# Designed miniproteins, single chains, continued (3), part 73

Each design is a single chain, and the fold is of that chain. pLDDT is the mean over its residues in the fold that is shown.

## One batch from the design tools (miniprotein)

Design m10524
Fold by ESMFold2-Fast:
Structure m10524 (fold): chain A 81 residues (1-81)
Amino acid sequence: VSPERFEAEVYAALALLISAIEKIVANRYKLTPEQKKIIEEIDKLADEATEAASRGDVERARELYNKIVELSKKLDELLKK
């Protein structure tokens, strides 16, 4: 595995982990449509991150991971209500 592909795979793995955690958390709440939309977007972005990793696209995988982190923070803020 190339160093670039390995780094991209790490970002994709982290993205998948966040997506999995958010889905587990979602099972503890009756979600609003806004909260459901955020979880669906995180799941889609995690899938895109795995595709970027398969290409060794480190920059894209990193960008997608960062976007997932921001969406996770937004979801946490909404869950505080």
Scores: mean pLDDT 80

Design m10525
Fold by ESMFold2-Fast:
Structure m10525 (fold): chain A 73 residues (1-73)
Amino acid sequence: TTTFSPARERALQELIRITKEEMDKLPEPITSESAKEIARRVAERLRQLAKEHPEIADEYRQMADNLEAFAAA
């Protein structure tokens, strides 16, 4: 079983929370274009959190990079 550091667990919980908030802001149905827009917005918010929380910045940056890659595909 994969275990996460406390920093990664906090970053993952923030990722989940922010993603749900951004999904709720868009009208139904959720399309592939909506998913890419959500990914971009979530990535921007994660980069802001990385600046506010240097102790977990690496986790936030990794997650943001992955979301930006998804949005660019």
Scores: mean pLDDT 79

Design m10526
Fold by ESMFold2-Fast:
Structure m10526 (fold): chain A 91 residues (1-91)
Amino acid sequence: SVLILLGSLRLPEGTSEELAKEAQEFLKNFSPDVQAGEAGFDEKLKRYVIPFAVRGASEAEMRALAAAMQRALQEKFGVDPELVLGALLRP
């Protein structure tokens, strides 16, 4: 059975809208097991947030893929995003 892990990547405070949109498009093409949403500015956090869903056979596999996305943003864009993991779904 396939599991779905919901989460978000919170870009650092001061990240431009342009970079947030580039990060969004990068994540949309990151993996067939990743569905990235639209980058939105969170007024309370004062930063851009990119929501995502990852699918996998295990929590460990999905957490590893989420961590790989965080690392890929660090390597590609030179930003240090906060990885926030949310609900685990059994569809």
Scores: mean pLDDT 89

Design m10527
Fold by ESMFold2-Fast:
Parts: sequence; structure tokens; C-alpha cells
Structure m10527 (fold): chain A 72 residues (1-72)
Amino acid sequence: SSEAKRIEEEIDKLIKEQITLPSSMPEERKKRIFEIHKEATLDLARAYIERGVDLSTLNPVMREIVELVRRG
């Protein structure tokens, strides 16, 4: 759905904003680094949801990502 796509784009934006990569780095390498960070972040968010972790104990960015994952 268009909503699921918007949620995924919002998650991608939050993850991308947490990493700073040099402009001189090849685009293929930047893409690989982003995909690795995304996979790890989504796995962690799903683990937090499964374990019923109190979201107030998480940093604000991770809290937002967990809430977005719950909606998707």
C-alpha cells in the first residue's frame, strides 16, 4: 500500500540521518553501508517489539523507528 511505502521511506530517512559518510566514498559502498545499518536497525526494532521493551528507555530516534515498524 502507499502507506506502507511512506512508512518505509520515513524509516530509511531516519537511518540515513544517523550515519555520516564522506562525499568521496563510492556510491556503491555508501549503499552497502546503508543496507547493513538498515538490516541491523530493523532486526533490533523487531527484537524490542517482541520482548516488550519499555520504549521510554530507548533513545528518541530508535523509539520513532520502533513505532514506525509497528505501523508497517
Scores: mean pLDDT 85

Design m10528
Fold by ESMFold2-Fast:
Structure m10528 (fold): chain A 81 residues (1-81)
Amino acid sequence: SSEEEQQIQQVMREFGERVREILEEGKRNGESVEEIIKRLEEARDEAIARINALPASPELKALAIRLITHEVEEIKRELEE
């Protein structure tokens, strides 16, 4: 339903905002790549838990989790290069 899609979209938007915050704070505070990656993985795990708690369809949850996981893995690769 559109309500389920909106709930998933809200979690994904908040996750994106959290990722930006982690990267900006990490740069500002001189955090190591390892510290930034740890915070990104914690944000990923929190977002996945939130999605799994929603009354949304398994298909929508699986898609959102895949997108979140892929985004974190891409950022981790960029930080390690």
Scores: mean pLDDT 88

Design m10529
Fold by ESMFold2-Fast:
Structure m10529 (fold): chain A 81 residues (1-81)
Amino acid sequence: SPKELAEKAREAMRAGRLDEAARYVAEWSGVTPEQAQDAVGRAVEHAARGDLEGAYQTMIDAGLSEEAAKAVAEGAREAVR
């Protein structure tokens, strides 16, 4: 389900496995692997600056669903705390 994939992406982000997170994001959101990888990296940079809204918006701008964008942003926040 989309929720299960979002949670897998969140856990991969939290663990610092950005390539795995990008793969999950691309698989269900329908974005290209390159778009997913770029978006995941940019979300981590935003989260590292404490810009959680920017992390979320980066995912939305990359064409991710709201649920996937939220999960990735939350995972990035947990990774950089």
Scores: mean pLDDT 79

Design m10530
Fold by ESMFold2-Fast:
Structure m10530 (fold): chain A 89 residues (1-89)
Amino acid sequence: SSEEEELLKKLKEVQEKIEELREALEESPEKTIEKGEELLEKLKELEEFVKKLSDDVLPEEDKKKLLAALEGAIEKTKEIIEKAKEELK
C-alpha cells in the first residue's frame, strides 16, 4: 500500500496548508494570497494523484466523492485568493 501511504501523506500536506491559510486570513491580504496559492498547488497535486489511483487503493465511488470535495476546495481557495487580491486595490 505505497499508494495508500502516498495518499495519506498528500492529505496531511493539504491539511497543513489549510492551517497556514487560516492563520494568514487573520494576518494580511498579502499572506492570504501567498498561503492560498500554496494550498491551491497542493490541492491540484492531490487531485491529479487521486485521478490516477487504482480502484484497489480507493474504490470508484469514494474516488468520485474525494474528487468532488477537492474540486470544491480548489474553487473556494481561488475565491479566497481573488478576494484578497481585490483588498489590495
Scores: mean pLDDT 88

Design m10531
Fold by ESMFold2-Fast:
Structure m10531 (fold): chain A 116 residues (1-116)
Amino acid sequence: SPIEKLKEEVEKALRELAAEDPRVVGYSVSATKLNGEYVINAGAVVETFGSEDEARQYAREVAERLAKILEEAIKKHPEMELVDIRAGVSAVRRELIDGKEVYRATAFATAVVKEK
């Protein structure tokens, strides 16, 4: 289906992002049908040993890249219309791993698309 191909292209782009950016330690893509539209969610977990503010800044940068990935993937599918796109970042979590402080945040972008 068009939505499955779109999801596959987004997932491939996120895999490439994670390979290029060592700050990205995990990613996910989901697509759901809601009221005749599709909601595509792209997420990435950002990690740093620096600070909470650094984790938040890195997550913001990644969120902007996720939004661009969604826009570019949707443009390759002329049967799909981009209705809305949003990006954001979660609260930062502080964890202790092997005596080291680690800061993690989730970057996300959500696109609403409609078949033309």
Scores: mean pLDDT 88

Design m10532
Fold by ESMFold2-Fast:
Structure m10532 (fold): chain A 68 residues (1-68)
Amino acid sequence: SLEQKKKKAEEAARKALEELGVEAEKVEVTIEGDVVSVTVTPAKPLSSEEYAKAALKAANAAQKAVDE
């Protein structure tokens, strides 16, 4: 189901953030067709570069989880 895919994507995104040492206050996943979008709200302020890296890794992990 879509809800199960969202949960799987969120878990993958959170794991990717943990591997980067990024603490997230909130992780939001939206799925439109085959496209997974992840929005990360960091618990501590991040630089633009750190945020971009975290967001990209989280998005890639979430997309991979849904594609499998």
Scores: mean pLDDT 81

Design m10533
Fold by ESMFold2-Fast:
Structure m10533 (fold): chain A 57 residues (1-57)
Amino acid sequence: GVAEAIALATEAGRLAQEGRGEEALRVAKQAYDAATAAGVPALGRTALHEARRLIEE
């Protein structure tokens, strides 16, 4: 559901900030799938974009 997508997106951001890039992208993809299933694909796209951005910084 939406709550699961938000929780996964938050975890992906945390992992990216900790330098755990591979885990961050994996969790961000899970957030994308959960968000799409919940009818909020924009949330999932934002999570994936932010995880990639944080890893590249």
Scores: mean pLDDT 79

Design m10534
Fold by ESMFold2-Fast:
Structure m10534 (fold): chain A 75 residues (1-75)
Amino acid sequence: LSDEERVQRVEEAMGRLIAEGRLSPEAGAPIDVSEVAREAGLSQPAVKRALSRLAERGALERVPGRGYRLAAPPP
């Protein structure tokens, strides 16, 4: 898979988890890499790579020791 395909699958998986109430952007909780990996059909390292790419684009924030969370809406 390309990095773009991994990013797309992770975005779709996170959207589904949010819609199902299993991931709350408002809670400020870090994204559960194992749950996203399971939902997207990717390995945990592949999900971490995609999350890193999304963070570079400003869609996610790195949380030291906790992983990544959804970024605040742009001003």
Scores: mean pLDDT 74

Design m10535
Fold by ESMFold2-Fast:
Structure m10535 (fold): chain A 99 residues (1-99)
Amino acid sequence: DARRQALAAELAARGEAVYAEGKKVGEQLSPSDVEEIERAGERLAAWLAQATSPEVGRALGRLFTGVAMKTAAKESVEVGIARGGQAAEDALNEFIAAL
């Protein structure tokens, strides 16, 4: 399905862009905090891949990690993980609604 592939590619591009922004901000975080956020994002990607596809799972995990890093730099890792999770949930709901 060309439309589903196009939507997945758009989500992947968005995830990579937000992840790149988060990695730049993440340079301000401790290595331990970066590792915790990256690990949470990898686990989310693996879990969502089971319900969707590897590409969509990876895209949502990247979006989560980028948002979590940007938030953690201003607030905390705990708040970052919560905000990242909400962003991934919102993006998944948007993707499903667009199908």
Scores: mean pLDDT 87

Design m10536
Fold by ESMFold2-Fast:
Structure m10536 (fold): chain A 77 residues (1-77)
Amino acid sequence: SAAELEKQREIIARMREAVDGLIELMKAGKVSLEEARQALKVFEGNAEKLLEVAPEELKPEIEEILKRLKEAVEALE
């Protein structure tokens, strides 16, 4: 339904904004390594759960978020 799709888009948009903000703070040295690891892992789990249930139309957007999260996590190893 349109309402369900709208809710999914809102969730994805908010997740993208939060992830981008976190990565920006990490690059600026505004968060500790431990804080960054914890937050990235939480977002990664949430993105994976969203990908499982999302409509096909929205999966590429979630996959891009997940890719950015995995790259950020790897950079902290």
Scores: mean pLDDT 83

Design m10537
Fold by ESMFold2-Fast:
Structure m10537 (fold): chain A 69 residues (1-69)
Amino acid sequence: SMMEKEKQIKTLKGGLEAAKAKDEVATLAAGRELEELGMPELGRKLRELARQKDFESAVELLEEALKEL
């Protein structure tokens, strides 16, 4: 639905800001929220990258996801 897509975009943008700030806690929280919003593979991958402190790959992942929406 349009409302789900809006929530996904908002969470992706928030996750992107967190990853750019190298905020592991906020990036992990964004990954959890993405899983709840029907993007479980993306959310899990984002949490893996955050735990590895690979924020550059997290930024790329989230920017690519935003282009696909």
Scores: mean pLDDT 88

Design m10538
Fold by ESMFold2-Fast:
Structure m10538 (fold): chain A 76 residues (1-76)
Amino acid sequence: MYHVVITMESEESTEVSGEGVFERLLEVYRRSPESTLEILRRARKIEGVVKDLSVAEELVNLLKESGVKVEVEIYE
């Protein structure tokens, strides 16, 4: 399993974490991309554990393509 930490440039100190957080965020994004991105732009950090790194990579790519500055740390 991979422990993934995504740090974003945000004026708010909101952190999002938990088991299945990446899968949950992708599901919400697929239903409401614009609203989800507005919420994510306000988050400073997203942290969770994934069994499949591609799930975390998909979210990171969506954030980068949307102009969000992100730093990613992955621990095995």
Scores: mean pLDDT 75

Design m10539
Fold by ESMFold2-Fast:
Structure m10539 (fold): chain A 61 residues (1-61)
Amino acid sequence: SAEEERVIEAMAEAFGNYARKLAQKAGLPPDQVAQAVEQGRAQGRAFGETVVEVDRRAAAV
């Protein structure tokens, strides 16, 4: 649903933004910052998908 996709994208954005802040604070070069952001986004998306799955199972009870 649109709501589920919104949750997944919100988690991807939050993880990606936090990864960027950490990488920049660590003084990493731009290419490594970009890689950290991409990894953060992927982890956030996976977490969001897990949250959506748990919510679907709760709604089925």
Scores: mean pLDDT 86

Design m10540
Fold by ESMFold2-Fast:
Structure m10540 (fold): chain A 66 residues (1-66)
Amino acid sequence: GEEEEKRREEGREAAKYLEKKIKEAFPDAEVTVEEVSEDVYKITVKYKGKVYERLYTREQLLFLAK
């Protein structure tokens, strides 16, 4: 339904916002965002030869997007 689509859109926007913040703080970082499920996103950051992977819930991404 429309509520489910809105929920997915909010999660995607929050993930994109975090990606933008990471790139602003670390311009040389490569950031990849992947939707693993409807409420879970995998964010991969490659910086100075190191790879950082973490799973975030929609709620965690919304909290970080404040």
Scores: mean pLDDT 79

Design m10541
Fold by ESMFold2-Fast:
Structure m10541 (fold): chain A 88 residues (1-88)
Amino acid sequence: DDLLRKLQQASDLLLASLEQAAAEARAAGDYERLRAIADFLRWLSEQYRLLAEQNPEFRDVYLAIADRLAALADRIDAEAAALAAAAA
């Protein structure tokens, strides 16, 4: 479906933008910003899970996006913890 393909493309652009923001925070050693990005990604993941519940016709697509957001959040959280330990 063309609409589902466009939703996937929009999600890919959003993820790329957030990965770029995380890369900039990493380069700056800004572990607090990395934590903020991870928190935002977890919140956004939960919003997509709610969208999946409210829109069962698009459930699988929304859940796939939610899983990708949560995985990125876990990775960034781990990076933030490593930088915080190095800064201590």
Scores: mean pLDDT 86

Design m10542
Fold by ESMFold2-Fast:
Structure m10542 (fold): chain A 101 residues (1-101)
Amino acid sequence: TEALRAQAKALMTQGAAALQAGDYEKAIALFEEARRLAAAADPTSGLLAGALKLLGEAYAGAGDYEEAIRAYEEAARVARAAGDEHTAAEAENLLAAVRAA
C-alpha cells in the first residue's frame, strides 16, 4: 500500500505545519487521518508510531493531556513492535513530561 504510506506522510507534513502554527484543532484532524492511513498500510510500522507521537504532541499543545498520554503510550508500543527504538524513546520521554505536568 505505497499510496496509503505516501498519503499518511503528506498529512503528517501538513499536520506538523499546523502544529507549528499553533492550530491544534487542524493538526489533530490531520494526524488522526494520517494515523488511520498508516494503520491501514501497516499496524506495526514506524510510520504509524510517528503519526501517534505527533498526534500526542498536538493533543498536549491543545491541553488535552489525557488524550496525549494515550497517544504517546500507543506510539511507544507501536514503535517497539516496529523495532523503532528512537521513536519509542521519544514517545516515552514525551509521556514522562506530560505526566510530570
Scores: mean pLDDT 89

Design m10543
Fold by ESMFold2-Fast:
Structure m10543 (fold): chain A 78 residues (1-78)
Amino acid sequence: MEDLSIGERVLLLLYESDEPLTVDQIAERLGVSREEVEKAVDALVEKGLVTKIDGPETRYRLTEEGKKAAEYLKKRIE
């Protein structure tokens, strides 16, 4: 199987999550640093695959395009 990038792993994690996740929650679940997650989510937001939700804690979720990308990735690795 092809090794997934951190960004691809973030897309799959958000796709399987019913709730928006913080950078800390993503980092903990993927076993990577907060800095790596922050870079990955920033790139995904620029691509329009993830949206940032402002609040007492910043959370991220998939856009409609991000959901399609995550579904495609899931089918590719399964």
Scores: mean pLDDT 81

Design m10544
Fold by ESMFold2-Fast:
Structure m10544 (fold): chain A 100 residues (1-100)
Amino acid sequence: SLKAIAYNNIGLIYENLENYVEAGSQYQKALELDPSNNLIKANYYKVIGNIYELNELKEAACKAYKQALKILEEAEPSPEKEELSEELKEKLKELGCEIN
């Protein structure tokens, strides 16, 4: 859906502005239109992790980033998937999360 892609792109813009709450809202709108899109789902859970991290809830952030990475593995291969996978793995290492 072009409309789902548009909402996902608006979410990415809000992330670049470090407005994670608005980014999450846009990804949620994208998922209402395309609920099976694992790339958008991964972006959504990543942003939930960012919100937890900003609130110093490290354990919750680790769980959200791990969930994002798990969902992302089910997505079709794409440059966006590869970039997001690397970003999530770096976040988990930076936070000292266990990756089993």
Scores: mean pLDDT 87

Design m10545
Fold by ESMFold2-Fast:
Structure m10545 (fold): chain A 90 residues (1-90)
Amino acid sequence: SMAAKEKEEKEILKKALAYELALYALEEAKKNPDITALEILEKYRELARETSEEMAEVFEEAKKLVEENTEEEIEKKAKELKEKVKKLQE
């Protein structure tokens, strides 16, 4: 059904976004030694809560990825998810 397909596509997009945000925060933290990747993601999570609870959940997932995985593992999975997202849209 269309509804089941839309749910699967949305979950893949949310996961892909969480991985990209984790990589973004890790890269930004390298440019500024006074702030950690987790602190960057927490600030954005608070801002996202004013827009949507779903976006706040994506930032929470990104924080968990940074805590539980190496940067190399996050990069590899982000690339895989980006390819899946491309196939869903084209």
Scores: mean pLDDT 83

Design m10546
Fold by ESMFold2-Fast:
Structure m10546 (fold): chain A 69 residues (1-69)
Amino acid sequence: RFRELGERFLEAVEKKDYVEASNLLGELSSLSPDPVIQLLIGYDVGGAAMNGDIDKARELLESLVEQVE
């Protein structure tokens, strides 16, 4: 589920659908009960995507999979 939502988030960012991207980022954050992981998703993944660095956002999401799943 985390990987599926992550791919949908990256697709939304590439399409410049920032409303859908924001909603998906919130869903990704909700999959972890750890507030530190929630902040990393919101600030680091969201920040990389806002800067147009899709590769960095993808790498960050992959690094978080083991901590969420």
Scores: mean pLDDT 76

Design m10547
Fold by ESMFold2-Fast:
Structure m10547 (fold): chain A 78 residues (1-78)
Amino acid sequence: SRLEQLVDALGQYLRWARENKVPKEVTLESVKRMLSFVPDEELREEIGKLFEEMLKNGLTEEDVERFIEEIRELVRKA
């Protein structure tokens, strides 16, 4: 599905951003653009909240993988 493709793209982007030490503000803006393609407003807001929480925790490999798993579960239930 389109949402599953978006989750995969978000995961790839976040891993790349972490490895290349991309500034938090740049990462936030890129992810906001990707989330703009999510048609469900409630799902978009929930993913956005989880993403902002991950950014506050410092974008570690463990936090990125946990975030990807959480958004996969949200998309599965939507």
Scores: mean pLDDT 80

Design m10548
Fold by ESMFold2-Fast:
Structure m10548 (fold): chain A 78 residues (1-78)
Amino acid sequence: KKEEAIKVLDKLYERAKKAIDENKPLTSDEVFEAIRELSKYLSVEEAMEIVNKISLATRKKDKEGIDKVVEEAKQKIL
């Protein structure tokens, strides 16, 4: 359901922001888990694109980039 997909995305968003603030980048396991959870509601391709963009933004310490990717993903789910 759309609400469940949004909750998964919000959890990933919070973790990504904390990754920048605490200087603890997302692990490969965390990335794969996020893709798996989102692919319950989106296609695997869409889930991979979203999660990889968020992961890249966290490594660049780009909080605005994370905000944009998450907002665009929510629009696709809604």
Scores: mean pLDDT 81

Design m10549
Fold by ESMFold2-Fast:
Structure m10549 (fold): chain A 72 residues (1-72)
Amino acid sequence: SAEEEALFERAVEAARRGREAEEAGDIDGAKRYYQEAIRLAQEVLERFPDSPYRLQAENIIADSQAALARLS
């Protein structure tokens, strides 16, 4: 659905912004964006459990959690 796709695209964008902030040395910004990416990706899994984006959403969560652990 359009809502499902839009929510997933927001998760992808948050993860990308997290990586950009991390590469720029903005650790506080990176942490905020990675936390947002996890929240949005978890919402995809919660609201749309049969989503074609399920595996990609799970990967966003795993990658963003690993990034937060690195930045801790």
Scores: mean pLDDT 91

Design m10550
Fold by ESMFold2-Fast:
Structure m10550 (fold): chain A 80 residues (1-80)
Amino acid sequence: SVEEEVRAIVDSYDTDGDGRIPVSKIPAIVMEIKEKFNLTPEQAAELIERLRALDTDGDGLVDQEEAVKAIVDFLEENNI
């Protein structure tokens, strides 16, 4: 499923194993999503901004489950 493929990609960037992804890894995650699901450059840029917005407290970390949900929702919104 799309969710399982997205989860596998996001999980590979959780280097600490704590369920949190560094904001610095977001571009790399989105580039893998772009390659896997054939996103346009504009869609990839929008997804990067959406994921960065999940860092609401500015600590440089994003919750893994929130990132997975945001990516899956984005792909569904774009009919992927």
Scores: mean pLDDT 81

Design m10551
Fold by ESMFold2-Fast:
Structure m10551 (fold): chain A 89 residues (1-89)
Amino acid sequence: MEKKTVTVTEMDSKIIGRKFKAGESHEFHLGEGPFSNLAMQAVPTAGIDTLVTVTFLVDGEFKVGDKVTLEYKLYDDSADINITEITPG
């Protein structure tokens, strides 16, 4: 599994202010979900129809400027992304 740090931006507006718990997972197509901007930063070569699963390994709330550490694995038609750390920016 690869590791990458991405920055929360104003494009992540759908997840800003939402609270998440360790162990929760969200499944979406890359172009449609509230995590699409973060997921596209993790897997920029993936197609818009890629089925993405985001899993939180930490409790967190996103703010613009926060640094998010992701562990990810890209497959042909899917991607797994684990959120391992959220650090204030």
Scores: mean pLDDT 81

Design m10552
Fold by ESMFold2-Fast:
Structure m10552 (fold): chain A 78 residues (1-78)
Amino acid sequence: MPSKEELLKEIEETMEEIVKVYEEKLKAEGDENWEKITELAKKRAKELIDWMKRENVSVEQLEEILERLKEELEELKA
């Protein structure tokens, strides 16, 4: 069974990967604001992680969040 620390780490890594894929798509589309959009996405990801730590989110809820993020990442890569 993964620990809260392991789940939070995987969530952080998954969000970083989502941001990278999103950055690549924005660049491919020629979006002039890709740097600002990417920076904002990174800031939001950090705020979400900090919120989850502060609110002491349960292991079960973290697993659900991770599963949803992995699904979004797969859809974004398709």
Scores: mean pLDDT 80

Design m10553
Fold by ESMFold2-Fast:
Structure m10553 (fold): chain A 62 residues (1-62)
Amino acid sequence: YLEEAKKKLAAGDVEGAYEAVMKALQKGESISRDFMVELTRALTAAGKAGEGAEVYHEGLKN
């Protein structure tokens, strides 16, 4: 899931990257701080600050 999320974010698919990251975190995969920051920044820039906050919150559980 994390590798899928990285590919989607690199392709500009912010929604797909968010979904893949949430699946990875729910499966107990750890996410790097750098990638968490990058995804949160991209979500906020896309007007999806709520999803960015959710990624940050779930990321802190790892």
Scores: mean pLDDT 76

Design m10554
Fold by ESMFold2-Fast:
Structure m10554 (fold): chain A 125 residues (1-125)
Amino acid sequence: MSKEEKIEELTKKIMLEVLDKLKSHPHAEPFLNEVDVEKEAPDYLKIIPNPLSLNSIEEKIKSGEITTFEEFEKELDLMFNNVLRYYDETSPNFENAVLLAAEADKLLKEAKEELEKKVKEILES
């Protein structure tokens, strides 16, 4: 395996580890799956052109649609911004998004530091 292939596999592993931690968070349940447009939000697709969930982001990582940590950070940010754009600040989903986004910021910072350290180790090997 090339150093480039090792870095790609490492990046994918770290992104999936962040998602696993986010999915286990107490406030993650509303974001695990895509919004049920028919039952929960029939106007959702009129307001949110790019719907995202933790599971849809996981599938994009597994399929190779998301290959960089920067793309992963942008997709998570878009998912949270979709919630904050659609739901009122008094909504439980808005509160859950704010709390989960705070945990995501912490996990992304820690994961980025781990990735940088391990990439350096691969390049020095």
Scores: mean pLDDT 85

Design m10555
Fold by ESMFold2-Fast:
Structure m10555 (fold): chain A 73 residues (1-73)
Amino acid sequence: SDEVRKETIDLFLKIAIETEVYVNLRMAEKKKLSEEDQEKIRQLAEEAREYIKKGDLDSAVKKANEMHKIVES
């Protein structure tokens, strides 16, 4: 059914976003970013995970992208 397809797609997207959050947290550690940037990345990770729990995957992606922008600075 269309409902089952949507649930399956949402599951894959949740896994992908969680993976991106994890990678950005690990990159922040390895790049030895400033304490302020590390704290901001931790806060963004928490926000991304809250959005995942709510099923707001678009907002979760935006938070993961903000983390990536800081890591690439």
Scores: mean pLDDT 86

Design m10556
Fold by ESMFold2-Fast:
Structure m10556 (fold): chain A 71 residues (1-71)
Amino acid sequence: MDKQRSIDIANALIEEAEKLGGKEGEEGVKKSKEALENGDPVKAALYAATGLLKSGMSSEDIGRLAQQAAL
């Protein structure tokens, strides 16, 4: 996975977390955006994925979003 793929995945997961909303989604989005600004898109994707999981999204659905963003 190159840097651009990791950025695309992080942005897709951030967008989905923003759509879901709630405190856990908002915290995940905030940490994810900070990680992107620091040049760490892998950490950004992990923070967004964690926010989505805490917001009730399944690991399977998160995995599908990440795969689609990487295409």
Scores: mean pLDDT 80

Design m10557
Fold by ESMFold2-Fast:
Structure m10557 (fold): chain A 75 residues (1-75)
Amino acid sequence: SSMPEEEIRARLEELAAQLRSADPAVAAAALRELVTMFIEDPEAVGAFLASLPPEEAARLEALILRGARATHPAF
């Protein structure tokens, strides 16, 4: 059975893939959920980003931080 942390990682992987969708509505929804996950558990999202290639991690982090600042000005 998958641990809750493995399910969180699988969901983050799915959302990162959806950001590459040709459908802008799917990509936008995926980004909103990634931002929510980052706000709720920044350590889990940070660990996921650390598992990605550096260029991909940097681009995804920039998108998440931009989204977080738009909805949570304290970031």
Scores: mean pLDDT 79

Design m10558
Fold by ESMFold2-Fast:
Structure m10558 (fold): chain A 62 residues (1-62)
Amino acid sequence: SLEERFVDPAPAAYEREVVPVEPSGYLVQAYVVEDGRPRQVAKVLAPTREEALARLEALLAA
C-alpha cells in the first residue's frame, strides 16, 4: 500500500490498471509516466472493481 502523501501533484494524466485478486477482489493502481518511465502514485485493493476504482479516484483527488 502507498502511505506517502503527494507532495507536488503534477497535472499529468495517470494510467490506471485493474487486476482481479484471489480469492475475490480487485487491485487497482495509478501510474505517472515521466520521461517514458512509469511511477506508481496510488494503489488500492477492494472487494469490487467499481469500489476499487472509486477509492483510487478519491486518493488521486486528495
Scores: mean pLDDT 66

